Designed miniproteins, single chains. Designs and how they scored, part 67

Each design is a single chain, and the fold is of that chain. pLDDT is the mean over its residues in the fold that is shown.

## One batch from the design tools (miniprotein)

Design m2313
Fold by ESMFold2-Fast:
Structure m2313 (fold): chain A 86 residues (1-86)
Amino acid sequence: SAAEADRVFKEGSLRALEAALAGDREAAYRALLEALRRAAELRGLPLSEEELEELARGGAAEAEAAAADPEKAAEARAALAEYREA
């Protein structure tokens, strides 16, 4: 379902942010790629592996940029804390 796809992508995005905050860009990329593949399957989207890889690379770069920005890093840590409590 769309709701399940959104949940999977949110969980993957939070894992990617956690990896980026730890300085692990490759782990952030892998987390996003896995989440994007699963979300695309759940939505029935005909995305190629190349398109999924491109989206995951962009997302990992954004997560890294957010981790490097003190204000965005604080927001990311707050989001991770909320997720861990849930």
Scores: mean pLDDT 81

Design m2314
Fold by ESMFold2-Fast:
Structure m2314 (fold): chain A 90 residues (1-90)
Amino acid sequence: SEKKEIVEEALKVGYEKFAEVTGDPELAERLLGLLTTPADSPEAQELREWLEALLKEHPELVEEANKAGLEAAKEKLEKLMKEKGIEVEE
């Protein structure tokens, strides 16, 4: 359970960075909600349609946001794992 909590915290930081790069800070909360929202819900559908439209119209922005988000998530994950005494082999 602790490893799951660490991963969820890292994903939160990643989504926050993704939202920051896209210029929509509220998007981070929506993306986090997607983790607990059924894939066939209206909310999940709206998010998918928005992400698909953004990727189609602004592929470079999505690539930059995704790269920044992944980097932030990795840094947070490594920091949390180190603080909890969990060794990560590269």
Scores: mean pLDDT 71

Design m2315
Fold by ESMFold2-Fast:
Structure m2315 (fold): chain A 100 residues (1-100)
Amino acid sequence: SSELLEKVREIQLELARMVGAMQRRDRAAAIAAGRRLVELLEELAKEYNDEEVLKTARELREQIARFPELSDAEAAATVDAMRAAANAAVRRALQKDKEE
């Protein structure tokens, strides 16, 4: 659907913003992008009734809340987890959209 493609673009944009912020060592911008990304993943999970994606998004929301307290290595691992979750959620949503 066109609405799904728009949401996929927004997810990819927020992921890129989070990665770019980390490269600039701007943790505040990374947190802001990460929070928006988690919200988009939760919306996508609810729209497609995907409990696994919803669970992952909630776990990532808790990690983002602790982001100011994380070491550089832990923050980088959180960004990698966000990237993996976003890619998985998008693939699952696109698969379900094609089946409907």
Scores: mean pLDDT 85

Design m2316
Fold by ESMFold2-Fast:
Structure m2316 (fold): chain A 93 residues (1-93)
Amino acid sequence: SLEDAIREAARRALEEGKDSTEYAQELVDKYNITLEEARALAREAMRALGVELSDEAFDTIKKLSKSEKDAVISLTGLAIAAYQELLRREQAA
């Protein structure tokens, strides 16, 4: 699934010490991720960390982005970063 691809990207980013944004761009291009899908991915990943993303937070990301594609990449990167944090917590437990 797309969620499995995001989780795998998070694992690779941790292993390689690379930025989540680089993997986010690759996944957006490969899977043709829409803004709505990226929003859902970010919301679900943050929920796994116990954080609720508000509609206002999504609007802020969109306003700070130079294009809709940049917003999609940013939200996808946020999902990857959230799963990286979840993996770090699991390793520390």
Scores: mean pLDDT 83

Design m2317
Fold by ESMFold2-Fast:
Structure m2317 (fold): chain A 79 residues (1-79)
Amino acid sequence: SDDDRLLIQSLGLILQAGRQAGLSDSQIRDYLSRIGDDYYLGSRDQFLQTVRSVSDDLVARNPDVQPLTDQAVDLARQI
């Protein structure tokens, strides 16, 4: 579906931002699993809040990732 495509693109940007921010693969997997769980099991508002929270955490670690995380949030809002 279009929603699944937007989710995959948003998760890909979070993955890239996490790597650029210097996170371990396990830390990145934990963030991606939280977003996926809230997408499939939570409300739309919970999903969007989790994408925003993860994005804010990544920017706090490395401000240079903000363009990637802003794009991820914008894609998530289209779902």
Scores: mean pLDDT 90

Design m2318
Fold by ESMFold2-Fast:
Structure m2318 (fold): chain A 64 residues (1-64)
Amino acid sequence: MMASEEVLEEAYKIAKEVAEQVGGLKGIHEGTRAARDYALEKGLSEEEANLLAMKVGISLLEEL
């Protein structure tokens, strides 16, 4: 249970870095995908990874 919060924080950092390097809406999309891939690598289910990616994407959009 504790691992999911740490995964979200690291996924967000990765996504933000990718989004800043790519730029614009494409950066948000690529960052969100990177967050999802990171969550899957850490052993989250596809459903959990998709929910995490959605939360990360919303946060990135709000910072535009």
Scores: mean pLDDT 79

Design m2319
Fold by ESMFold2-Fast:
Structure m2319 (fold): chain A 91 residues (1-91)
Amino acid sequence: MPLPEAEMDPRQRAAARMEEERRRLLAGEISPEEAARRLAELFREMGLSAEELERLIEELREALKTEEDPAVRRLLEAEIRAAEEVLRELE
């Protein structure tokens, strides 16, 4: 499908790729390790601050405590790993 030039913003592209990686992990098409690696790259492209990453990690950890779906748990664990890696790089 033709993509409008206005929708070629790097942040919007990163968000779209993030949703695709989440979908792939939920479908079992990629490993949690590969998903975490790709999500970390996308978080870097989005320019998330240390405070935003810390809040995201806390929210994901709380969600993981009550999540019973194994596929969703794998997604939450991959996102936590990705966010922790990027946060570590920001010191």
Scores: mean pLDDT 77

Design m2320
Fold by ESMFold2-Fast:
Structure m2320 (fold): chain A 68 residues (1-68)
Amino acid sequence: SMAEEEKQLLEFGKEHGVEELMEKALAARKAGDIVTAQRYIALAAQKLGLGPSEAEIEENVARLEAQL
């Protein structure tokens, strides 16, 4: 469920020091701004050294925009 996904994201953020980015991602998703939500998730991944290349981030954003 969406509520379970939100809980998992916030717990991940607290454990890994990216809570503010996870909170912003959830707020954007609740507002229906999926593109902005994905960008905050990408920034969190980048801060953790897990982020994809810039090209992969752009591709993921484009895929989300196509679903809207």
Scores: mean pLDDT 70

Design m2321
Fold by ESMFold2-Fast:
Structure m2321 (fold): chain A 83 residues (1-83)
Amino acid sequence: CAELLEEAERLIDEAAALLAEARALAPDDLAKLLDAGVELGLAGIALGVAKLDPEDEEACKLALELAKKALAAARKTLAEVRA
């Protein structure tokens, strides 16, 4: 499942960049930043666990799904702080 982990890592990196941009624009909007930050943190933990046993396809799929959720959350937060 190396390809799933590589994709998850790319999505997490993109989510982190978007969240960093949102924080730069609205550093005092902690509630919105925390929601996206929690999703990003969960995705990072899942990716780390999956990397310990990259033959566990279920763990790799979970890491990818959480990475997609983190990206969606970061995009939503950035859109909300830019509004």
Scores: mean pLDDT 85

Design m2322
Fold by ESMFold2-Fast:
Structure m2322 (fold): chain A 97 residues (1-97)
Amino acid sequence: MEELKKLIEEVKELLKKKKVTDEVKPISEELLEAEVSLGLGLIAYSLNMPELALKHIKESVEHLKKYLEENEEISKREYELISNMIKTAEKLVEELS
């Protein structure tokens, strides 16, 4: 599932950017939980467990949405990136359902 791998890498890149800011800010727990859920989804898919993969992908969408809701300081660019990640993940949910 190429799109799922791409989502995992995009979340990792966001986490790396947050770690390398000039000011030390705490890493968002919601972004970390989204990455973990996407990783678990990929593992479940690789094990031919589509229902479990679907569950974890849906959980990652909820974590990404919560990150957008709780973080008013998100740049417009980061907001658009995460919104696109959510759309991609929701499309994967429809394709796996």
Scores: mean pLDDT 73

Design m2323
Fold by ESMFold2-Fast:
Structure m2323 (fold): chain A 70 residues (1-70)
Amino acid sequence: AKLTPIATATLEPGRNVVDLPQPLPKGTPVAALDEQGNLVGAGFVDENGNAIVTNFAPEPVKATLYAVED
């Protein structure tokens, strides 16, 4: 799988809706990695082209969002 950086965002705990600078196809898997490269969240692109990402941490995390492409 190829990781393509798509956005940087501060993720609140739980579900986040992140507007993307360019829309991606619905169902594209998204991984959120912190500045150290640790996986802190995951989700998918919705029907409107936005990333729906759940932050697994109990605190806000500054993350880079990556599209996971085959």
Scores: mean pLDDT 82

Design m2324
Fold by ESMFold2-Fast:
Structure m2324 (fold): chain A 97 residues (1-97)
Amino acid sequence: MGIEKYKELSKETPELGRKSTSKYTALALGRAGVDFMEELAERGEKESKEKAVKAYRMLAETYRHTAELYRSFGFEEEAREFEERAERAEKKAEELE
């Protein structure tokens, strides 16, 4: 699914318990966004160097935003992991230039 469609479906899922849903829905959306951008970066490598560089930079930004989201909810270890992934994606983009 696209990120937008996943966001809309997540708004309907709060029937499963509203008090914890907003936090876990936000984290699930972050992970889905990461998975989607990782797939786009891999596909970019097959099409062109320029597309690959752009996709990896977008992936790095997605990892940084996801890290901030996890940190805002107190998941410091996961936030650090996403920050490390962001650095690796940025380095991959630089190596492809």
Scores: mean pLDDT 69

Design m2325
Fold by ESMFold2-Fast:
Structure m2325 (fold): chain A 85 residues (1-85)
Amino acid sequence: SFVDELQALQAEFTAEVQRLLAETEDPEVQRQIEEMLRRFQAVAQRVIAEIEQETDPLRQDMLLGSFEVYGASVLTSMRNLKRQA
């Protein structure tokens, strides 16, 4: 299901963020990445609820695709933050 695919993406992104945190020694950068992760998880829960309420598979696919793009953007921002520290 689209929910299962989104949950899989959420788990993969969370695992990548945990790896990034393990490689980060700056406490302020760790704090900022953890805050971004919390916001990402809140968005994931909202998108899951939207997909569960949607009956059109095309719109469900668009929601999943938008979430994937959003997740990639957040991860890029976290990696840039680590590189600048």
Scores: mean pLDDT 85

Design m2326
Fold by ESMFold2-Fast:
Structure m2326 (fold): chain A 61 residues (1-61)
Amino acid sequence: MGRERNRQLLLAAGASETLAERVAEANADKIFDSLDALRASVLVVPSGLTREEAAELLALL
């Protein structure tokens, strides 16, 4: 599943476990080979992100 691969990629980029899990879940049908590939993609943003979580995600992109 792309979810676990994407979760590990986000964690390696410095995301919190909660953010990495939620973003990976929302994009489970996609596999990103690198952080650059993730940044270049149309990323599905999980619903219900706090302002702080949204800022963390933007800092990774």
Scores: mean pLDDT 73

Design m2327
Fold by ESMFold2-Fast:
Structure m2327 (fold): chain A 62 residues (1-62)
Amino acid sequence: SEAEERLEEFRKSIAQQLADFNATLAAMAAANPDQRAYLDAKAKEIAEALEKQLKDFEEALK
């Protein structure tokens, strides 16, 4: 359906932005290992927020 196509496009857009963000976090963690735990926790928080947005969007399409 058109709704499924829009959801897939949204997922791809989010995945690209998250990939760029994760690459930056990985570079920072490599430069300062003491920050790794903090950066990992922050990345998890962002991933959970994005998952919630995807769920809300999927629910809105029903």
Scores: mean pLDDT 76

Design m2328
Fold by ESMFold2-Fast:
Structure m2328 (fold): chain A 117 residues (1-117)
Amino acid sequence: PVVDGDAVFAELAAAGARVLVADDDEEVREATARALEARGVEVVGLARNGKEAVELALEHKPDVVLLDYDMPEMNGLEAAREIRAAGLTDTKIIIVTKEPTPEVVAEALAAGADAVL
């Protein structure tokens, strides 16, 4: 399912959620963290790639992980699979992409993601 970013951020703020942000673009990663923090969301970590996202997810056990689809070395789908394989089944995983095509949505859900943004 494709979700609206403003709606997701509002729900995360209302829930007092602990969120991990993963994006290889520093400006996007920092802007996302600032937007979440401005809404009262706790950002527990910032990951630059999928490997760092897996490591920080296992360390912090966040309520939600926002994973960029396109990251070098380990992409968001590979990170989602590793997070699920490690036993973090209660953590919500949202794949973030510029083009949420039906194919990308199907791949994200197959990888263990809960939604696409």
Scores: mean pLDDT 81

Design m2329
Fold by ESMFold2-Fast:
Structure m2329 (fold): chain A 56 residues (1-56)
Amino acid sequence: FGLIGTSLETIRKAFEKLDKLEGLKPEHVAHMIGLLFARPDITADEVEEEVKRLIA
């Protein structure tokens, strides 16, 4: 139940930020989902930065 601890608004914002990233692959989305499960109090900005590191 990791996602219960993470705001649905945070999840929505994270997906919106990822949608703006060019070169996004399925593994990047999987990493984002993993972060949301592992760190329920993570911010959308932190998720975006981690995914950007994977794309670069």
Scores: mean pLDDT 71

Design m2330
Fold by ESMFold2-Fast:
Formats: structure tokens, sequence, C-alpha cells
Structure m2330 (fold): chain A 87 residues (1-87)
């Protein structure tokens, strides 16, 4: 539970950094959140990686990097919140 709550905080901070145009800080926070998720649950890690993969697919399809990552981070935020509520 504690690791997932810390991961959620990092995802929320990453969204704020992304909205401020600080892509490097956003990606650093995302990587830290992914590490915490993997340590907490392999199943949850797979769901988070799927959301990140969708962002890469959207970028490769010609969508903006900002829009693709913003959507992926919101999806990850929802996944983490739902899992924390079940604990």
Amino acid sequence: KEKLEEALKKVEEAIKALDNGDFQTAMKLVNEAIKLVKEASEELYRKVKAALGQAIDDIMAGKSVYEAWRKALEDIKKILKEEIEKL
C-alpha cells in the first residue's frame, strides 16, 4: 500500500511537471513511480506498462508527445487509485 501511495504521488507530480513543460522532471518521476509499482505488484506493473506502451504507439502514429504522455499518466493515476482503494 505505502509503495503504491508513493507511486501515485510521483505520477501526480509528473503530470504537474509535464503541464509546466518540464519533460525531463516528468520522465524522472514516471521512472521512479514505475520502479515502486514493480516492487509492489507484477500484475499492476503490467497494467502500467500497457498504458505507457499506448503512449508510445500514439506518438508513433503522429500524436503529440504532450497529449500522449498526459493521457498515459492520467490512465496510470486511475489504475493506482483503484488498486489503493481495494487494499
Scores: mean pLDDT 82

Design m2331
Fold by ESMFold2-Fast:
Structure m2331 (fold): chain A 85 residues (1-85)
Amino acid sequence: MPVLSREETLRLIALVLRAIGILLEIEELLKKVPSPELEKLLKEAKELYEKLVAAFRAGDLEAAEAALDEMEEILKKAKEIVEKL
């Protein structure tokens, strides 16, 4: 199994916490503005969160960061949908 340094482990924990925050923000947007498009974005964000957690367990910091970047883009799209209302 890949051995992580303490700094890499703390970085991965921070990425996971940010990802959880993104999921909660999208869920709150969906509660305020129920839409099929937001439901789809939440599903995509949850799938990316699973990839991030898998990368964390594998010690793959680059894959974890890539998954979080994609989740940030989904949150941005979700906010843009809400702004149209």
Scores: mean pLDDT 83

Design m2332
Fold by ESMFold2-Fast:
Structure m2332 (fold): chain A 84 residues (1-84)
Amino acid sequence: VRVELLSEREYYDPELDRRVRHFDYRVTGRPDDARAAASQLIAELVRREGATEILSHSVTDNSLHLRFLTADGTLVEVTVDLVE
């Protein structure tokens, strides 16, 4: 399994009136192994960024999407693409 950070961006969103941090990852491997690695990555990001409130968590056959708030009010959005 290979885990790659494709992009990391932080910006102020005037419509939301808050800072947004966006992480895009790609996990390459066999489906079950890639999904397990993606779940571990999500858990690590939640701990590292200090999530206080999970807003949404969506899992599809080939992607995971997570949105959460941190203690300072930053919105963190994570996208993980699963590739064979």
Scores: mean pLDDT 83

Design m2333
Fold by ESMFold2-Fast:
Structure m2333 (fold): chain A 85 residues (1-85)
Amino acid sequence: DEVEKKAVELLLEASQLINELRAAALQSTDPEVVKKLNELMTRIQEKMVDVMRAIANKDVEGLKKEMEELQKLIEEGRALLAEVE
């Protein structure tokens, strides 16, 4: 229950970050920056699917691992946004 609640909160945070990364990509005129933003969005979306799969399978240990990896991707995304602002 508590782990699943935290997973849902993390998925909502990741979804909001994807919106911010998308906005940054639309505003950038640098093809390399756009590529990095799009590649990171794809990685975050794939990890969100992994988290949702762990929830569906009731795999608590797998869910904790996938959440840790998603958190690292969120941190990477925030760092990239700070770099391109």
Scores: mean pLDDT 88

Design m2334
Fold by ESMFold2-Fast:
Structure m2334 (fold): chain A 75 residues (1-75)
Amino acid sequence: SEEEKRKEFSKLIKEARERFDEVMQKLTPEQAQEIGKRFQEELDKIIKDYNEGKITVEEAKKRLDEMLAEAERAA
């Protein structure tokens, strides 16, 4: 159902934010500011695209995983 998909998406976003907070703890303040800004911009884009029906939960998950991997590589 649409309700179950929205719950799954909300959980995905929450988990991605928690994982990102863990990555941020490993960064210098300068890296954290730059990477944090890029992460927030991409996260906002994913949320917008999902809410507008442009991407699926699976596509959102893939994009979030790619963003987190990029942030981890920068650490």
Scores: mean pLDDT 81

Design m2335
Fold by ESMFold2-Fast:
Structure m2335 (fold): chain A 60 residues (1-60)
Amino acid sequence: LSELRTLIIEELKKTYPGIVARAIADMVVDALSQGVPLEEILSTLSKEEQEAVRRALEKL
């Protein structure tokens, strides 16, 4: 999860300020650690944020 968090931040920093990228990454990782389904988490995100998370997962 810590590795995924770092990868999500790096993808999101291409579009968002670092503080926003970290906030989104923290939310996604926290929800996943609590057992929330990935598709449910993604449905709360914009298309750009969804693409960033999917790219991060491909690198794991």
Scores: mean pLDDT 83

Design m2336
Fold by ESMFold2-Fast:
Structure m2336 (fold): chain A 65 residues (1-65)
Amino acid sequence: SAEERKKKQEEIARLIGRALRRIGDAWQKVLEAKDLPEEVRKEAEKELERVSEEVVKELKEEEEK
């Protein structure tokens, strides 16, 4: 039904919004670490990669429903 389609779109929009915030926060940490020691920079980069992977997994799980 049209209502079910609307609910699905709203759920996807909320997930995208959350995903953008999480990725943005992790990306900001990478930018802030640019002038820091290599170990700190690598940790920030790993966090960004992990968040990106989690976001992709969440979005794919929602698509598969």
Scores: mean pLDDT 77

Design m2337
Fold by ESMFold2-Fast:
Structure m2337 (fold): chain A 94 residues (1-94)
Amino acid sequence: MADPTPAPELKEAVDLLAEAGIRAAPHMSPEARDRASDLLTRVGEQALAGDYDGAIEAAKELGRVLVESTPDPELQAEVRAAVDKALELIEKAK
């Protein structure tokens, strides 16, 4: 790892995804929660490695898992908004 300090946009994106995950967690199965945790880790690792396309794909899949696990339409909309904002931030960091 060549740079130990992530771009501010990448940190904000990961924080938004983590917050969305926390909000969705009470509605998720243990398996979906583990999958979401793994995907969030992949977003961070791929972004730090400079694989922004991989980070975007992992973030999209994380968003899908969170939305599909959430039965509340209002919370689904909030999770989608957070994921969309995180994707914009990762794209901006490219």
Scores: mean pLDDT 80

Design m2338
Fold by ESMFold2-Fast:
Structure m2338 (fold): chain A 94 residues (1-94)
Amino acid sequence: APKLSPEQAETVKIVNEILDEILAENPDIDPRVALLLHEAAIELIEDPSASAEELLEKALERMREMGLELNEEELERAKELIEKLVAKYEEAKA
């Protein structure tokens, strides 16, 4: 496992708690959308100041590297959930 700084470890904890909450509230989520949300969570941990749009772009790049594509409906759903992730993270760190 990669060695994390104390600040990164705290961010990982907060982001993972929020991610688990969002996934529990959205049990009907498509597996590709869930995977994109996990990738966005990783990017948020690496850059806690990133916007939802920046996280979506970076997560999509990761998905493309894995040979995975999302349709427009899956992309809209992912965007909504990433915006919720960012909003909950900003609230949690306040």
Scores: mean pLDDT 81

Design m2339
Fold by ESMFold2-Fast:
Parts: C-alpha cells; structure tokens; sequence
Structure m2339 (fold): chain A 100 residues (1-100)
C-alpha cells in the first residue's frame, strides 16, 4: 500500500500541475495547448486505473468528475467552476488514500 500511496500522490500532484497551467491559459484568455489537454487525459486515466484497484465505486466517481472537468475546460467554463470540480476530485483521491 505504501507504493500505491506514493504513485497516487505523485499522479495527483502531476495532474494539479498540468491543471494549474491550463487555468493560467484560461485566465489569460489564451487557447489551451492540446498537449496539456492530452497530458491531463492521460494522468486522469492512470488515476482511474489505480483507484479502481482500491475501490471501483471511487474510480467510477473519479472518472465521472474527470469527464466533467474536461468538458468544463473545453467549454471554457469559469475558472471557479473548474476549481470546484478539481476540489471534488481531490476528495476522491483523499478517500482512496485513506483506504491504502
């Protein structure tokens, strides 16, 4: 579980780093680079896979929130809305970490 905890924490930190860059572009009224969106999708998919090894219901919730996050970014939703979705995703990660 220590190895799984470290992997989950590292992937979540990477997702938040990528999201911070995306939010910076949105706040500046700039287009979001496709490379950042692709990286966000890849990290989210890896997190879903790892969470599923702990709790499939938490993984399903994380996948739903991840899809909501990507749609919000694509639709250039208010940054505050995108941050709210990310906070809900963080709660799922913390719930998963409590089980490992």
Amino acid sequence: SAELRAELEALWDELMSVLTQILRNLRAGKPVPEELLQRLREIAARLVELIATVDPALAARFAELSAELLRAIENRAPVEEIQRIAEEMARVVQETLALV
Scores: mean pLDDT 91

Design m2340
Fold by ESMFold2-Fast:
Structure m2340 (fold): chain A 84 residues (1-84)
Amino acid sequence: SIREQLEKLEKEVEKLEKEFKEAYKNNDMEKMKEIMEKMEVLEKEIDRLLEQAIKQGDRETARRAALLQARITVYRMHLIVLEL
């Protein structure tokens, strides 16, 4: 189901968020960039899931998918600021 796919993606993003925070503490820019590349792969899967949820009228799954995209965007913004 799309709900089970979302729950799997949420767990994968949470793992990457934890790894990103650890890399940030270690000032490991290369590792943060590698983690961001992995997040961007998941972002494409989340976007596909969001479109499916909208088409099916599953408002809760669509809302959670959109929030998951927002979480990835926050980490991308942190990385951009660090490269300034």
Scores: mean pLDDT 89

Design m2341
Fold by ESMFold2-Fast:
Structure m2341 (fold): chain A 95 residues (1-95)
Amino acid sequence: SSDEEELKEFLKQVKEVKKYIQKLIDRAKELKKQGKTESAKSLARRAVGLASDTIRMIDDVISKYGSKFPDLAKELEEEKKELEKLREEAEKIYK
């Protein structure tokens, strides 16, 4: 169905966003090691915001489609768990 194709595309976008968040966190850690604390905090805050927005979108999608596409919902739940861990890692950089 078109809904299934849209969900598969959303899952691909979630995976790409996760990769980008990881790059932001890695760069923030490197900047912090260089003493560039404010630049590091700025990237970490961006990573937290992006992770939080993506988690909210995943929750909305699972709420609407999870019963119809349980296997895709399960993959989105696993991506959500990884995003929650990345968010916590980024929060530790700017707190």
Scores: mean pLDDT 90

Design m2342
Fold by ESMFold2-Fast:
Structure m2342 (fold): chain A 62 residues (1-62)
Amino acid sequence: SAAEAGERAREQGNAAAALAAAHEGLKNDDPESALRAAEWGIEAARTRGERLLAERLKEQAE
């Protein structure tokens, strides 16, 4: 599930995995899991592109 994928991404500190989990949550109409994953993506982002994408996904989930 998007929630499980998001938790794994956070444990790994992997921004790309967190963004993928956020996308999965949005696709599956799970905005709560998508929001959490996007927030983890913002925290884990190492590039400006990753951060901007995470912020956009967070807005879509809210």
Scores: mean pLDDT 80

Design m2343
Fold by ESMFold2-Fast:
Structure m2343 (fold): chain A 106 residues (1-106)
Amino acid sequence: MEEELRRILEEKDPEKAPLAVQALHSEDTEVRRLAVRALASIPEFVDELKKALNDEDEEVQRLAAWGLGYILGKEGKYDEAIEVIKSLKNEKARNAALLGYYIGKS
């Protein structure tokens, strides 16, 4: 699982994203971080990224926030991006969502 997730990140292959969805439920925090990174720019998995905002690990929350911001920026969904940012209690996650949005918009 971990090696396959790293390969997905290196190759940026969205066809292997279903493996990353399963990995979001891993007890291994590093596996969940890799899974979020694999899903972070794929619009089909926006609901999975929204769930990852509530992860117990602050870095998983930050990565999910960046990915959601990027997708919403690319799609031009400003109002939804503002709603996501306002819902976040973690300052690093809020900053990541904002950064992701502006990168996606560009």
Scores: mean pLDDT 78

Design m2344
Fold by ESMFold2-Fast:
Structure m2344 (fold): chain A 70 residues (1-70)
Amino acid sequence: SLKEKIAQVIKDTAKKYFDEKTYQEIVKLVDEALKQDDESFWSQVLKILSKMTDDVQVETVTRIADIIAS
């Protein structure tokens, strides 16, 4: 699904750029977001992205935008 693809992008980017503790925190937040309705899912995604450094946030947002545009 679209949500699963977006969740995977966030997880992949977090694993690449963050330490294990931060990565595991993001994974838990993403997995919880996947269980929510569409509005709550997007709200949680925005909160997760706000925890990222500017460079990582831009890369993640760009990859998410590419998935949505497809």
Scores: mean pLDDT 82

Design m2345
Fold by ESMFold2-Fast:
Structure m2345 (fold): chain A 89 residues (1-89)
Amino acid sequence: SKKEELVRKAIRLLAGAASTALLAGHIQVADIFRQGVREAKEALEKGDYEKAIEILEETARQVLSIPGVPQEVRDAAEEVLKLVEEAKK
């Protein structure tokens, strides 16, 4: 389904952003992304797309509220929010 495809793409983006944040020394940001990825995957495995979308949105918004994160990390979080909005349709 399109919704599942968008959710899986958002999870992959956050997982990649977690690695980028970790390599850049942003341990707190990496931990937030990793927790969000874990929880979203668990919701997805249960078929709970609404919960997965909620977790992905909350995770991305939380990181975007942190000052000084690298632009590549911010870009990834903003792309996740776009995928989440499309998945809500």
Scores: mean pLDDT 88

Design m2346
Fold by ESMFold2-Fast:
Structure m2346 (fold): chain A 141 residues (1-141)
Amino acid sequence: SDAEIADLRALLEHLQQSIEELSQLVKQLEEAYANKDWEGMLEVIEKAIELIEQTIARLREFAARSTDPALRSALQAAIDKLQEILEQMKELLEEFKEAYANKDEEKMEQVVNEVLSLLSAVLHIYEELSRLLERRIAELE
């Protein structure tokens, strides 16, 4: 019981930290977009991809160790959605790099708007998982 609560709290703390870091990257991306800082936008998109990959790995590790079938199912559903978003973000990163090389500002603006939408979806998934973990911790206390 205490060990299970500790593992759930550690995952919750990771998700809360990831929400804060990703929210900061969203603000940095919006600021770079407002300033037409194309290199800054590229850097933020690359950092967001890395952060999402790290969170997916952490969720997979936890799901593999979890003995709660309902929690494992919810985690797997979230992992599948995050993986789909990650693949879309990687495709958008390549489109952004091509647009940047071609000095196509209109295409770079289009890509950054799509990235912002995907980052919003990631944050929503993290927030839903955080609420699920908080509820599960409360049920075990």
Scores: mean pLDDT 90

